# Ledger of designs, part 99: designed miniproteins, single chains, continued (4)

Each design is a single chain, and the fold is of that chain. pLDDT is the mean over its residues in the fold that is shown.

## One batch from the design tools (miniprotein)

Design m15450
Fold by ESMFold2-Fast:
Structure m15450 (fold): chain A 105 residues (1-105)
Amino acid sequence: SDKEKFEEAKKLLLSENLNDRIRGLLLLDEIIKKRKFKSSLTYDEEEFTKLKAEATTLEDKLLIGFAEVINDPGIKKAVEEALKQETFEERAKVFAKKIGELLEL
């Protein structure tokens, strides 16, 4: 089920292994595409461009790249909120929570 895939993605996103985190993002991409998900939100593309320019870590660039590929305003906002967190663990948790809220999972 999508809920089981989402729970697996959440576990993978919290992994210390970069390949596991990439696999978590790929599972989220699969759920989003299968559902043909589109948020009813609006997002300022200038704010997203600024966020991309400020990204310095590989982890931040991966989350931003994910949001750019999906190209949905709700997903972009979820990444922006995650990147405001101070720790890797809180960042992954906020990201997963926001995606879960958008997907109603």
Scores: mean pLDDT 84

Design m15451
Fold by ESMFold2-Fast:
Structure m15451 (fold): chain A 61 residues (1-61)
Amino acid sequence: SVGQQIDQLQQQIDAQVQQLVELSKQYQQTGDPSVKQQVDQLTQQIGDLVAQLGQLQDQLA
């Protein structure tokens, strides 16, 4: 169902946002370019999931 897909996307977004916070903190302390690459990738992935969530929420309206 659309509601189940929304719940799954929200859980994925929450998990990835938590990882982004941790990686951002690591990058701020270390300046490691590999960590920066992970931050950039995760930011893009979160953006894509948020866009999908918005589309599914619009289907319920």
Scores: mean pLDDT 86

Design m15452
Fold by ESMFold2-Fast:
Structure m15452 (fold): chain A 72 residues (1-72)
Amino acid sequence: SQAEAAANARAALDALEAGDYATALSHGGQAVKLSTNPEAAAHLQAGGDALVKGDRAAARAHLRKGLELLTG
């Protein structure tokens, strides 16, 4: 559901801010799978990709945008 996607996107962002990158990637990936909003899913995926590359600023921006699109 979109609510579950949003909850996972929030958990990913919280984990990122805590420096727990493995947990951030896990929750971000789950948010992508649960999202039925293609724009939100694209931002969540881009956030995960940025985090794998070590670009934390891009990861944060994309995860926030994905969460915004899932919550209004």
Scores: mean pLDDT 87

Design m15453
Fold by ESMFold2-Fast:
Formats: sequence, C-alpha cells, structure tokens
Structure m15453 (fold): chain A 76 residues (1-76)
Amino acid sequence: MRLSLEQAREEAALIVAAAPGLVAALRANPADPGVFAAAGIVLATGEEALSVLPDDEELRAAADALRAALEAARAA
C-alpha cells in the first residue's frame, strides 16, 4: 500500500511516539504474541513511511530500534 505525504507524516509521528513503549514491552516479555504482532505491524508501517520520508532521522531510529527489539525477542 502507498501512503500519501500527509499520511506518512502522521504515521511517522505516531511511530516515533509508540516505538519506545513497544521496545520496552518486547524486552520485558518477548513471549507475548500480542506485543510481538503489534511491534511488527508498527515496524511495517514505519518502513512504508520511511519510503516516503527517507530523510526522517527520528523515524529511521524508531524503525531500527523496533527491528532490533523484534530480532532479539525472536532469539529469546
């Protein structure tokens, strides 16, 4: 799916705000399938938003943190 520039900006702001909490939740309970699924959906939306906003450093940092936390949770 393709995000408009306005939608990408709104999603970027939401993802940047949500990412620290999701990362903390994944670290606290990597076996929680609901948190794992939610973080995966947020990461997928973040990567789509990054395709529209490639220079958004805060969005990139949030996506990278979520990806790392999901990989660590899968390894646990």
Scores: mean pLDDT 81

Design m15454
Fold by ESMFold2-Fast:
Structure m15454 (fold): chain A 56 residues (1-56)
Amino acid sequence: AFPTLSELQKLPQEQRADALLQLSPSLKLNKEQVLEAFKARDFNLFDTLIELQKFS
């Protein structure tokens, strides 16, 4: 089963970053840009995914 965003948000920061990259593979942004957005959103998966949708 696929974990929910709430379950992923409970993971350590490094594992949350990996989850974010798996959820965002087809974006125009590279890995470094995705991780910078994640850092800018205080490592919050929900806020970062909303921000990254602007580039879809």
Scores: mean pLDDT 72

Design m15455
Fold by ESMFold2-Fast:
Structure m15455 (fold): chain A 80 residues (1-80)
Amino acid sequence: SVVEATLEGNTLTITVRGVDEETAKKIVEAIRKVTKGKITTELNGNTLTITVEGVDVAEAEAVVKAVAKHIDGPVFLRYL
């Protein structure tokens, strides 16, 4: 699995590739525990896209770390 995250202003967009529905649910639950931001999720096949609005850098890093705990692949976070 691969995690690609981008923080642009106060919006964090995360794309997780190679996940099943069970893992996707666990990831979303983990994110809800670490952020006060507005969460939007879309699962298309085995690709999970998560958008979190209203996050600072520290909260964005906490969200990405929460996702990483459920993934055995590389994790990338980029700041725009």
Scores: mean pLDDT 83

Design m15456
Fold by ESMFold2-Fast:
Structure m15456 (fold): chain A 92 residues (1-92)
Amino acid sequence: MSNEEIAEEALRTVDEAIRVLDETIRLLKENNAPESEILRALLQRMVAGGTKYLIEQLKRNKADKAVLEQELRSARQELEEARRFKQEIESR
């Protein structure tokens, strides 16, 4: 994969994590979840937004392949965590 392809995959992955978290926040609010759970989802959403910003900056600055691959791994982890959180909420 080119550096550009790695960065684009990382961006798609983090955008998906953000989408899942936005859906999770909506579900938590609809189910009158404790404020602490809503806050935790909001904090994860903020972290994902920060990761997206970092990947966009790394892509713009033509960062080394190893750095982009590390951010892709981070984005994938964030997506997995977001999906597990949503699944837990939906199973209640």
Scores: mean pLDDT 87

Design m15457
Fold by ESMFold2-Fast:
Structure m15457 (fold): chain A 82 residues (1-82)
Amino acid sequence: MEEVKKLLEKAREEIEEALREAGLEVTPEIREEAQAALDHGLANTELSEEQKEKIELILKNEDDPAVQLVAATELLKKEYEE
């Protein structure tokens, strides 16, 4: 749980920082695209049992699809790089 909370907190910070640097805001279109990307990724990615549990916790603890996508991507990237 704490690991998932840290991932979500980091994802929120990364989104906020990226938007500030670019002078952009999270629009409804960006959220819709993030939701579609998340849905597509989850449907077409072979996930381990541990990855599925952690992603499920991310989805349960965050309602913003942009934050969900970034957190899930970071989780998978860490496992893929290691």
Scores: mean pLDDT 73

Design m15458
Fold by ESMFold2-Fast:
Structure m15458 (fold): chain A 70 residues (1-70)
Amino acid sequence: MSLEEIKERLEKRDTDGDGTVSIDDAVELAKELGVDPEEAREILEALDTDGNGKVSIDTAATVLHLLAQR
């Protein structure tokens, strides 16, 4: 699956239109893509420097794309 397709799917989960998604929403998409949801959560939580449970769509898409290539 391409990075663009992952970004489009994450954008559909961005309910407030602020360019961020919850880690929970990104992890659910990871599971749908056949990516390890626990590995995705660990990486996304490490990148959530604000501790608010959200990451940018670009960050989430990059992480999921890299994990989907394994």
Scores: mean pLDDT 78

Design m15459
Fold by ESMFold2-Fast:
Structure m15459 (fold): chain A 69 residues (1-69)
Amino acid sequence: SMAEMREKLAEEYRKAAEEALKAAESSTDPATQRVAIAGAREAARELEKVDPELGRELREEIEKRVAEM
């Protein structure tokens, strides 16, 4: 179903964002941290094109975690 496809796609983008944020957190280089955070934000933007609500939710999760860094 469309709902199942959207949930699976959201999970994949959440995994991509999580990997990017972990790369940012484990890096000692500010430029590398910025690139990784940008990657996480791109994942949320791509999801927002497919499902605006799920994309916004992912964006909020990313921004909350970035603020905690």
Scores: mean pLDDT 82

Design m15460
Fold by ESMFold2-Fast:
Structure m15460 (fold): chain A 80 residues (1-80)
Amino acid sequence: MSKIKELLEKYKQKNHEAILAGASGGLYQIKSAVAKTTLSPEEAAKVEEESDKKIKEYEELRERYKKEAEKLREEAEALK
């Protein structure tokens, strides 16, 4: 396997990881929305605060994976 092919395969894997991180963040947004309709205002506020922290963690993780993927793509392009 060429070095370029290896880098492109790793790029695809990192993009997949970024997509999954984004999806996980989205699930916490849904959890917060459901809590607002099903729980007391006090309990819903607690779930919203916890969900906001998780959403931020997954957003940071997604951006990290996107940067790693972009670096791999640039390395592959530099090798022609």
Scores: mean pLDDT 82

Design m15461
Fold by ESMFold2-Fast:
Structure m15461 (fold): chain A 104 residues (1-104)
Amino acid sequence: MKPTKEQQLEELHKEIMKLLVESNTASVEEMKKLFEEIYKKVKEMMKLAGLEDPELLKAIEETLDDYVAAKEAGDKKLAARKLATLTIHITGLYYDGLLQLKKA
């Protein structure tokens, strides 16, 4: 059975959330790899939903870079805040995407 666009969007969101959880215990080198995959999946979500938001994409990219920097510095509190910000942005995109697909 071919997955619906809604099912594909839900799967991408679940995969991104799993990668973010994995990044919390990852080395800095592993984290950079996880972030390339997260960024790629965020772009796929935007394209699938028909919601290309270059400002949000830039905000996610900058927050990913800040999270790497916080981890490299050993700033656990800042890293946790950046992870929370990423979760908010990506979950917001998921719900906006679902609303867009339901209207189509």
Scores: mean pLDDT 82

Design m15462
Fold by ESMFold2-Fast:
Structure m15462 (fold): chain A 88 residues (1-88)
Amino acid sequence: MEERKKALEEALRYLREAKQALDSGDVDGAIEAFEKAAEVMSKLPPDDPVAQALRDVANAAIEAVRSGDVEKAKQMLDAGIALAERAL
């Protein structure tokens, strides 16, 4: 469905923005990008396993960044980007 594809493309864009923010040390920018990715995914059906997995990744990455575990956040982000790219 076009709507699902568009939502995945928007989420992927936000995840890539979060990666650039983390690479530059912009913690606040990374959190904002993760929150936007989760918001886009929350608009998809609750039984969509890809949307649920991406929401879980974004929320877990936000917690990792807030706790100072940037490396864990980057690992979660790379997994989320790969999942979104495979789903497109």
Scores: mean pLDDT 82

Design m15463
Fold by ESMFold2-Fast:
Structure m15463 (fold): chain A 92 residues (1-92)
Amino acid sequence: RPLTPLERAVAKYAFYRLSLGLDYEADKWLVRALVEAQKATPEEIDRAIRLARLYGDERAVEALEKVRQGKSVEEIVKETGNPAAIEELKKL
């Protein structure tokens, strides 16, 4: 019943991006969600995608689907064009 680390990162991404309008800060949580998704089972990723859809966060849905399809986190993060996201990935 508690959120997994992946689900918590997805929830924080939605909170910063959709509730606070802080896209740059939000993308740091996207990076953390993508790193957690690499460690997750396909079923856990699918659950996180459903959570992102409930938040209306299409950007999180798209990014998590790319991880599920085997795209690298490095490529997904680069596609954001956000230097803060790239730097966050280097810290993980």
Scores: mean pLDDT 84

Design m15464
Fold by ESMFold2-Fast:
Structure m15464 (fold): chain A 72 residues (1-72)
Amino acid sequence: SSNQERLENEMTLGVIEIHIVTSELYNVKIDEETAKKMLEELQKILNDPNMSEQEKRDAEELIKRLEEMMKG
């Protein structure tokens, strides 16, 4: 259901944020395979019409941070 999908996407967004924040805090690079999976999940969140504008902005910011981390 749309309610279940929204909840799953909200939980996924939170888990990805914690992982990225922790990696930045400890200066540990996220591996390429994990980063690719995170990008795919964040794109899914951006394409979900039931996600709030704030949650979509948060996902876009996390995509940018993850891409910057992968580059160097």
Scores: mean pLDDT 83

Design m15465
Fold by ESMFold2-Fast:
Structure m15465 (fold): chain A 65 residues (1-65)
Amino acid sequence: SDSLAAGLAKMGSRTQAGAATYAAAGDTERAAEILARSGKLSREQAEELARAGADTIARLARQGG
């Protein structure tokens, strides 16, 4: 959703890359933790995005920037 893309874009490239790396490795819990720590997404949104996977994180990051 547009709100996920906007929140993700505000995190900065290091946080985005870290979350995508852990999601790609199948570590959705760690990916969600990284996203939630940014404060730009709710915990629920962070968990949803982490479960969506690395390709979705990368795509939304590009859309938001």
Scores: mean pLDDT 78

Design m15466
Fold by ESMFold2-Fast:
Parts: sequence; C-alpha cells; structure tokens
Structure m15466 (fold): chain A 62 residues (1-62)
Amino acid sequence: SEEKLAQLENLAKEFEEIKPQLSATQATKLQAQLDKAIEAGDVVEAEVVLGVADIVVAVNKL
C-alpha cells in the first residue's frame, strides 16, 4: 500500500541518519537486513532493524 511505502521510505531515511554512529560491520549487517525488509514490504521487520540499530548505538556509547 502507499502507506507502507511511505513508512519504509521514512525508516530507510532514519537508518541513514543513524548509520554514522555504527561500526562498518554493524552498518553492513543492519543495512542488509533493512534492504531485505524493504524489498519484502515488511514494515514490522524494518522497524525491528531500526530498533536494533538504536540499541547498538546506545551500547557503542558504553
């Protein structure tokens, strides 16, 4: 649906904003998972990837 497409575009944008706070390995793994979720139109999985990215950023600050 148009709503799902907009949600996926917003999640992709949020990930690009978070990406500089991730290591190269973390960014590569999460990008691959996000790309698969976007290709599948899976908003829930894309949201999970962003949630994991946020946790990883928090842990990287420890």
Scores: mean pLDDT 85

Design m15467
Fold by ESMFold2-Fast:
Structure m15467 (fold): chain A 55 residues (1-55)
Amino acid sequence: GPRVAAEVARTQLSTALAQKDLDAMAEAHNALAALSPRDEYEKLFAEGIARAQAQ
């Protein structure tokens, strides 16, 4: 469902950020934008960056 898809997209974004793969980051970012309202997607993106920095 949408919640699971958003979780997968967040994990993909975190992995892409850790690997510094700009194309994968853009893809995950666009996937999050499609699944969530704009303000919530911005929050999820920030969370993904923080998670990648912690790993």
Scores: mean pLDDT 65

Design m15468
Fold by ESMFold2-Fast:
Structure m15468 (fold): chain A 66 residues (1-66)
Amino acid sequence: SREEQLRKLGVAMLEIGRLGREHKLSAEEVRKIANEVTDYLDEHPDASEEEVLEHVKKIVEEVLKE
């Protein structure tokens, strides 16, 4: 449902904020991650909360990639 999608987005945004503080990400990097996670949720509406949170971690790792 749309309500469940918004709930997952909320949980993802909280995790993005937590990781952003931990890794000292800029506001621009946090926005980029938020956009990528929103796209992921749109492409994978049946993704579990665990899968969404793991995807957030992967995107953060990509932004931090050397």
Scores: mean pLDDT 83

Design m15469
Fold by ESMFold2-Fast:
Structure m15469 (fold): chain A 63 residues (1-63)
Amino acid sequence: LPKPPSEEQRRKVEEYLRSQPESAPSSVFDDAARYAGVSVLEVAQVHIETGLGSGYNGRGLRL
């Protein structure tokens, strides 16, 4: 299992996703991962838990 992100990294992911429009580009998760210094899987977990970035659910792991 991957190491969980720090609270600061999680907050940065949430901030980035909140700043993006619902129709954000397909790279939004990778961009958020780079911004917060976490993996794309960790960004996907934040997306699932918070519902941020609903406009790109087709790319997210929100099952």
Scores: mean pLDDT 64

Design m15470
Fold by ESMFold2-Fast:
Structure m15470 (fold): chain A 92 residues (1-92)
Amino acid sequence: MEELEKLYEELKSRLSPEAKTILDQLVEYFKEKGRLEDALEILKDLKDVIDNVKTNPQKAIASALRAIGVTDDEEVQKLVAELLSLIFKEAE
């Protein structure tokens, strides 16, 4: 998906090297599973977190909860939680 690729590159440009590594693992996992629509939804929610974490923390938290809730896949939830933890830590 062109939209997924654009969003992925945008997020990578805005994240630390550590956060990029987790994002790369998450995207690769979805590619291996053929679940690109789930990946797109999670990346959209992650963008909302990054856009709002400093200016509207309540909105950032709501978007973070949506990102975790996109799937019931424990591996995805773990990677998303690790990435979110790092984004919130880096924004303080």
Scores: mean pLDDT 83

Design m15471
Fold by ESMFold2-Fast:
Structure m15471 (fold): chain A 90 residues (1-90)
Amino acid sequence: SVLEKVKKIVEETLGLLNDPSLSTHELVSKFFESFMQIMGLMSPEAQQRALELLGETVERLAQHRDDPEASRRILREFLEQLLKVVEQES
């Protein structure tokens, strides 16, 4: 199902967030790749909500740009919110 595919992408991306060898830049890059994959699995209505969440997340990341711990927490929260958007469509 779409939900199972999204859950797998989220789980894999969350695993990357817990890897201390990855830089914030590498994490953001991988996060964006995962986001685009998830977007491709969503309805147009869910995509709109996901883009709104992305905007909020980008603003939060900008406020904490030199805080790797806060950046990882913000990215984790965003992935969890994306999963909730997909669950609401199921």
Scores: mean pLDDT 82

Design m15472
Fold by ESMFold2-Fast:
Structure m15472 (fold): chain A 57 residues (1-57)
Amino acid sequence: MEENILKEAEKASKEAPDVDTAIQKVAEIVRKYADQLSPEERTRLALKLARLAIENK
């Protein structure tokens, strides 16, 4: 599951026209999978995804 979330977030951030849009799309992906993750997993993924959204721009 975590790998699939990272792949979706990476694709979304690369396809987004700007950093703000990339962050918004990544946040939507995290929200979509929030109920499938423990609090610890959510925190860890949120940090990784925020970093990935910035680095792909």
Scores: mean pLDDT 72

Design m15473
Fold by ESMFold2-Fast:
Structure m15473 (fold): chain A 75 residues (1-75)
Amino acid sequence: SAAEQARQDERIAELAREAQEKIREINPGLILEVEGTQIYVSWSEDARVLTPEERKKVLEIIREFQERVQAILAE
């Protein structure tokens, strides 16, 4: 139903917001774009180069977001 779809969309939007906040905490200069179930990261002029540890954390946040969205879509 339209109500079920809207509820699912809201859950996905909340997960995207949480992922964006976590990435921003690692490097505030990172620009986040979300398209459906995918997160893309771009760099502002003020963004510093990611350390290997920061890169690992960003990739983990993206992976967790994708897994949680897939779980919602499988319901």
Scores: mean pLDDT 76

Design m15474
Fold by ESMFold2-Fast:
Order: structure tokens, then sequence, then C-alpha cells
Structure m15474 (fold): chain A 90 residues (1-90)
């Protein structure tokens, strides 16, 4: 799932860091190369992680959003600094 999330984000964003915090928690840091495509990539990651019973938090330029649905994803601009925290069950 981490490799899939990184692949999705890498299409629209420069991945700057990938960290496994524990067995179930991953942090991906990226810079949006295309804000509109980056927002769509975050939607894809949210759908992927949610389909596995997990959760996603998104930080955009230091402001954190708990993503319960696609509507919770803020507007992303080209050059925005993104931090995605992925938490999986188990």
Amino acid sequence: ILDEAVEILSKSSEITSVLKVDENTYVIKAIAKDGKKAKEAVKEVLRLVSSKGGSVELTVNGKTYKLESEEDIPEIKTGDKLILTLTLPK
C-alpha cells in the first residue's frame, strides 16, 4: 500500500521523504508539481487507504486536515508542501 501511495503521488508531486513510523503508520512528504493533479492524487490515496480500513491526515503548508471524505481535501496549489500520514489497521 505504501508503494502504491508513493506511485500515485509521484505522478503529480516530487516525493521528498518516505518514513515508516511504525508497522502501521507511514509519513510521505512531497511538493506539489501540479496543484490540481496533486489534489486528485490525494483523493486516489484516500480511496486506496480507506478501502483497506485505514485513515489519512494531510498537512498543506503546515495546516493539518483529517480526511474523512474527498470533500475534506483542501485546494492544493503548485509548490505547496504536503505531508500525508497514512495509518493502516493492525
Scores: mean pLDDT 81

Design m15475
Fold by ESMFold2-Fast:
Structure m15475 (fold): chain A 86 residues (1-86)
Amino acid sequence: GSVQRSIEESIELAEEALEAAKEGNYSRAVGLTLRLIGEQLDAESKGDKESAEAFDKAVRAGLAALKGDFETARRYIDELREMLRR
């Protein structure tokens, strides 16, 4: 997929993980974060550095959300949105 598609997927999955964590649905938030880790590793294995960076930020958002640090999670998602603009 294109880098833009990877950034859009990163945003979508990170937003879903944040919402799941806010609702106390930690099993869903964990599952979404593990999926993001898999996507990051796949992008890295293919040498797609920009897609790997996007998925890395989404993983960090998911991990922050799982710790209850919703402000840090939102910051990483905002950084992903900025990647779409630059």
Scores: mean pLDDT 89

Design m15476
Fold by ESMFold2-Fast:
Structure m15476 (fold): chain A 86 residues (1-86)
Amino acid sequence: RREEIEKYIEEGEKAEKEGNLEKAAEYYEKALDLILSQPEVSEEEVELFYRVAKKLKELYEKLGNFEKAEQIDKLLELFDKVLESK
């Protein structure tokens, strides 16, 4: 599970370096989905979530997909509220 998340992040970073922003977004979406599909999230996975979500938001903005960028912002706000509640 964690290895799959890390693999998708690595593929996303590679696609981003190659200038393939659409492919990068696809890989980061897969990584984010795997993180969120888990019943429990570790502290390391919380760090990965923020890293991936921030990258996805930036990529969506660059691609002109402001609706999806706003969805990621709302997801980040929800996660912050969950963490505030302990």
Scores: mean pLDDT 77

Design m15477
Fold by ESMFold2-Fast:
Structure m15477 (fold): chain A 86 residues (1-86)
Amino acid sequence: SEVEAVGQRLLELAVRAGERLAALGEEAIRLFAEHYPAESPASAVEAARAMGEALLAVGEALGDPELVRLGEELRALAEELEALLA
């Protein structure tokens, strides 16, 4: 199903984002924590959107084009998931 396909894509992007943050080190992880909500998001859509926004902020702050790209992809996927769940 389309929801399963989007879910799989979200998982793949989340794994890549985690690997990139780890590769950049403690500063990237700290900045991500500052921009990601402290409380759990209410939905998968909100979680994906929040993660995308946090990755964009970290990518821009550190000048990392991969994090910027991953953030944009997660935001786009959050919009797609929202449309599918409507």
Scores: mean pLDDT 82

Design m15478
Fold by ESMFold2-Fast:
Structure m15478 (fold): chain A 68 residues (1-68)
Amino acid sequence: SPIEEEIKRIEEATKKILSEIKDEKVKKQVEELAKKVIDALRNGDKEAFKKYEDELLRTIILAEDKKA
């Protein structure tokens, strides 16, 4: 289904980002937020999806800004 395809893309993108993050605390935050995004998507909760997607993207951007 389109939703399962979107979930797979989120999982793959998250896996790539996690492999690049060296800070274990940030890795944990990204993993937890990605799980919440996927759960919201599966449940059709548009408000939760938007909230957690925004939080996940913000967390990733801040982690990327600190890479040398």
Scores: mean pLDDT 79

Design m15479
Fold by ESMFold2-Fast:
Order: C-alpha cells, then sequence, then structure tokens
Structure m15479 (fold): chain A 97 residues (1-97)
C-alpha cells in the first residue's frame, strides 16, 4: 500500500470503529444487550485494523472505543469496569501523543 492508501484505510477503519461504538451505546440504552455486544465487538475489530495501519491513529481510536465501553459499563451499573476502561483510554492517549 502507498502511504496515502494506508492513511485512507486507517481513517476508514477509525470511522467504522467509532460508528459501531456509538451504535453499541445506543442499543445498550435501549436494553438490547446482544446488539450492543455485537456492535462493540465490531468496533474493537475496526479499531485494531486502524492500529495495524497507523499506530498513532489506532491508539487514539482504541482510546475512544474504551471510553465508549466505559459508558456501556456505567449503563450496566458496573462502575469499577467503567473506571478501568477509562484508565486504559488515558494510557492509550498518552502513548499516541
Amino acid sequence: LTPEQRRAEAEASRRTALENADKAVEYEKKGDHQKAANYFTAAGISAAAADFLDPVLGKETLAEVHRKNAEIYELLGDTEKAKRSREVADRLEKEAA
């Protein structure tokens, strides 16, 4: 892949990851736990693809997916897992900088 193609694919994977993470939160708010889990899994796969293509953009994307996972854990009443997901996101953001 050319650098431009790699960047474009990383940006596309990032967008897909964040869109799926947002859908996961929305389905969890609706009480559809199965769809929420499926969309969150898809978000993780796309975020990992972004990290493979562009490690800086990928870490930023993984951090944002972890923050969305924290929102899901808060909706489920699991404040401890929500806190841990935010701590992972904070570390990933620091590594990306």
Scores: mean pLDDT 87

Design m15480
Fold by ESMFold2-Fast:
Structure m15480 (fold): chain A 83 residues (1-83)
Amino acid sequence: RLEELGAELEARMTPEIVALEDAAAEAARPIGEAVAAATSPLEGVLAGMRETTAALAARLDPETAALLREAGALGIEAQLAKL
C-alpha cells in the first residue's frame, strides 16, 4: 500500500517535478520574494531593502537588476541562519 502509493505519486509527480526543476532556474528572480515571505518577522527590514533595490534596479540593465535580487536573497538566507 505505501509502496503502491509511492509509485503512483512518483508517476504523477515526476513530470511536474521535471517542469518545476526547469522553472526553478527561471524562478531564481523571485527567490528574494519567496524568502521574504518566509521571513515575516524581518518584513520591515526587507521592505526597506527591497524598496532601495527596486530603485537601483530601475536604473540598471535587466541582467544587473537580476543579480542584485539574487544578492538580496543570499543576504536574507544569512539572516535566517542567525534566526
Scores: mean pLDDT 59

Design m15481
Fold by ESMFold2-Fast:
Structure m15481 (fold): chain A 95 residues (1-95)
Amino acid sequence: SVEEIRKKIEEFRKQVDELRTKLNEARSLPKEEQIAKLKEVQAEADRLMGEVTELERKILNDPSVPKEVRREVFLVGAEVTLLHMQILLDLKELE
């Protein structure tokens, strides 16, 4: 259980880094192409937010999960939320 949670945290962090790379790449594109790429990144970020939120709910009332591991899950959730906000701001500036 705890090992599976740690593995999921690592997978989520890798996905966040990949999405940040895609976001930065999108920012260098012409307006129309940038909007299309940002919408793709937004869809991926929304999916990731759903997966992280599901994990957070599963561990919320599990006393067997160490406090440090629980903290890491919520920190990843915060990182995904920040990324989603950055995408929305970029889209707002283009529209």
Scores: mean pLDDT 85

Design m15482
Fold by ESMFold2-Fast:
Structure m15482 (fold): chain A 79 residues (1-79)
Amino acid sequence: HHMEELQKKLDELLQSVKKANEEMEKIREDATKRGRELVEKAVEAYQKGDFEKASQYVREALETFREANKKIEEIKKKI
């Protein structure tokens, strides 16, 4: 019956959405951790007067978030 086929397709879609949400959450958590570590290194470099290294760590933190956002957008396109 077509109703059973619709239920199966809905269950498959819900499983795909759940998996995608878990994958996106992991990307956000990994990026947040990496970004935080880079910001802490930037602050330490700034306090030591190494402004060039401080700027580099800030740029790396921004790049980390940008790459994470790109990966999340790619996952969203598959749902």
Scores: mean pLDDT 86

Design m15483
Fold by ESMFold2-Fast:
Structure m15483 (fold): chain A 55 residues (1-55)
Amino acid sequence: HMTREEVVERIGALLAASTDPALRQRALDVVQHLIETGDLEAAKRRIDELEAELA
């Protein structure tokens, strides 16, 4: 069960580790979408996708 705090923490880690401007913008978009919708499951799916692209 993923919390909003965990989502923000994982996005912060992606931003700290990422050298790709497009990936960083997509990570910020996930936070914005979560603020607008509150959909933690959608945020989790997007983060999993971004982490896979970074790895």
Scores: mean pLDDT 77

Design m15484
Fold by ESMFold2-Fast:
Structure m15484 (fold): chain A 81 residues (1-81)
Amino acid sequence: GDAEERELGREYGKKAYEAGKKGDGEKAKEYAEKGAKAGKLGASNSAGGASRGAIKAKKKGDEEAYEKMKEAGKKAAEAAK
């Protein structure tokens, strides 16, 4: 149900954030997309994780990781509508 969808999205959002914190844009994108596939609540949580990860990647100067996470977060946010 919604609770399981929300928890799955929260888990993937956390993984996307942690990958972004390390500058791993490819892994962050993968996790954000998995959370988005969990449904609207999963997409919302994954968008948040990807956005936070993008900020961390930008701060480290990893522009490729930043762009990948930014696009993944945008797609997840659109899926959350």
Scores: mean pLDDT 74

Design m15485
Fold by ESMFold2-Fast:
Structure m15485 (fold): chain A 94 residues (1-94)
Amino acid sequence: SMMELLAQELALELRNAVLDARRTGKDVYQEVLDALRKFVAYLRSQGYSDEEIARILEEARRRFLAWAEREGLPEEDIEAAERAVEEVLEEVRR
């Protein structure tokens, strides 16, 4: 479905944000937060509802965590990324 494709795209964006932050010495939390907010703004511009956006974020989180566990990402980076996702989910659900 389109929502599954969007969740996959977001999960890849989250992966790229974490890997780029690690490579460049940037803050993982802030880079993931910025990527999420940009993606949410894009989805809103395309007419997606807050409920649909929240579902996409939840599915992207699941896919990202499965990847992070498989790749053996440091716990601090996984925690930082999860904290960013939780913050944006709270913003969307308000």
Scores: mean pLDDT 89

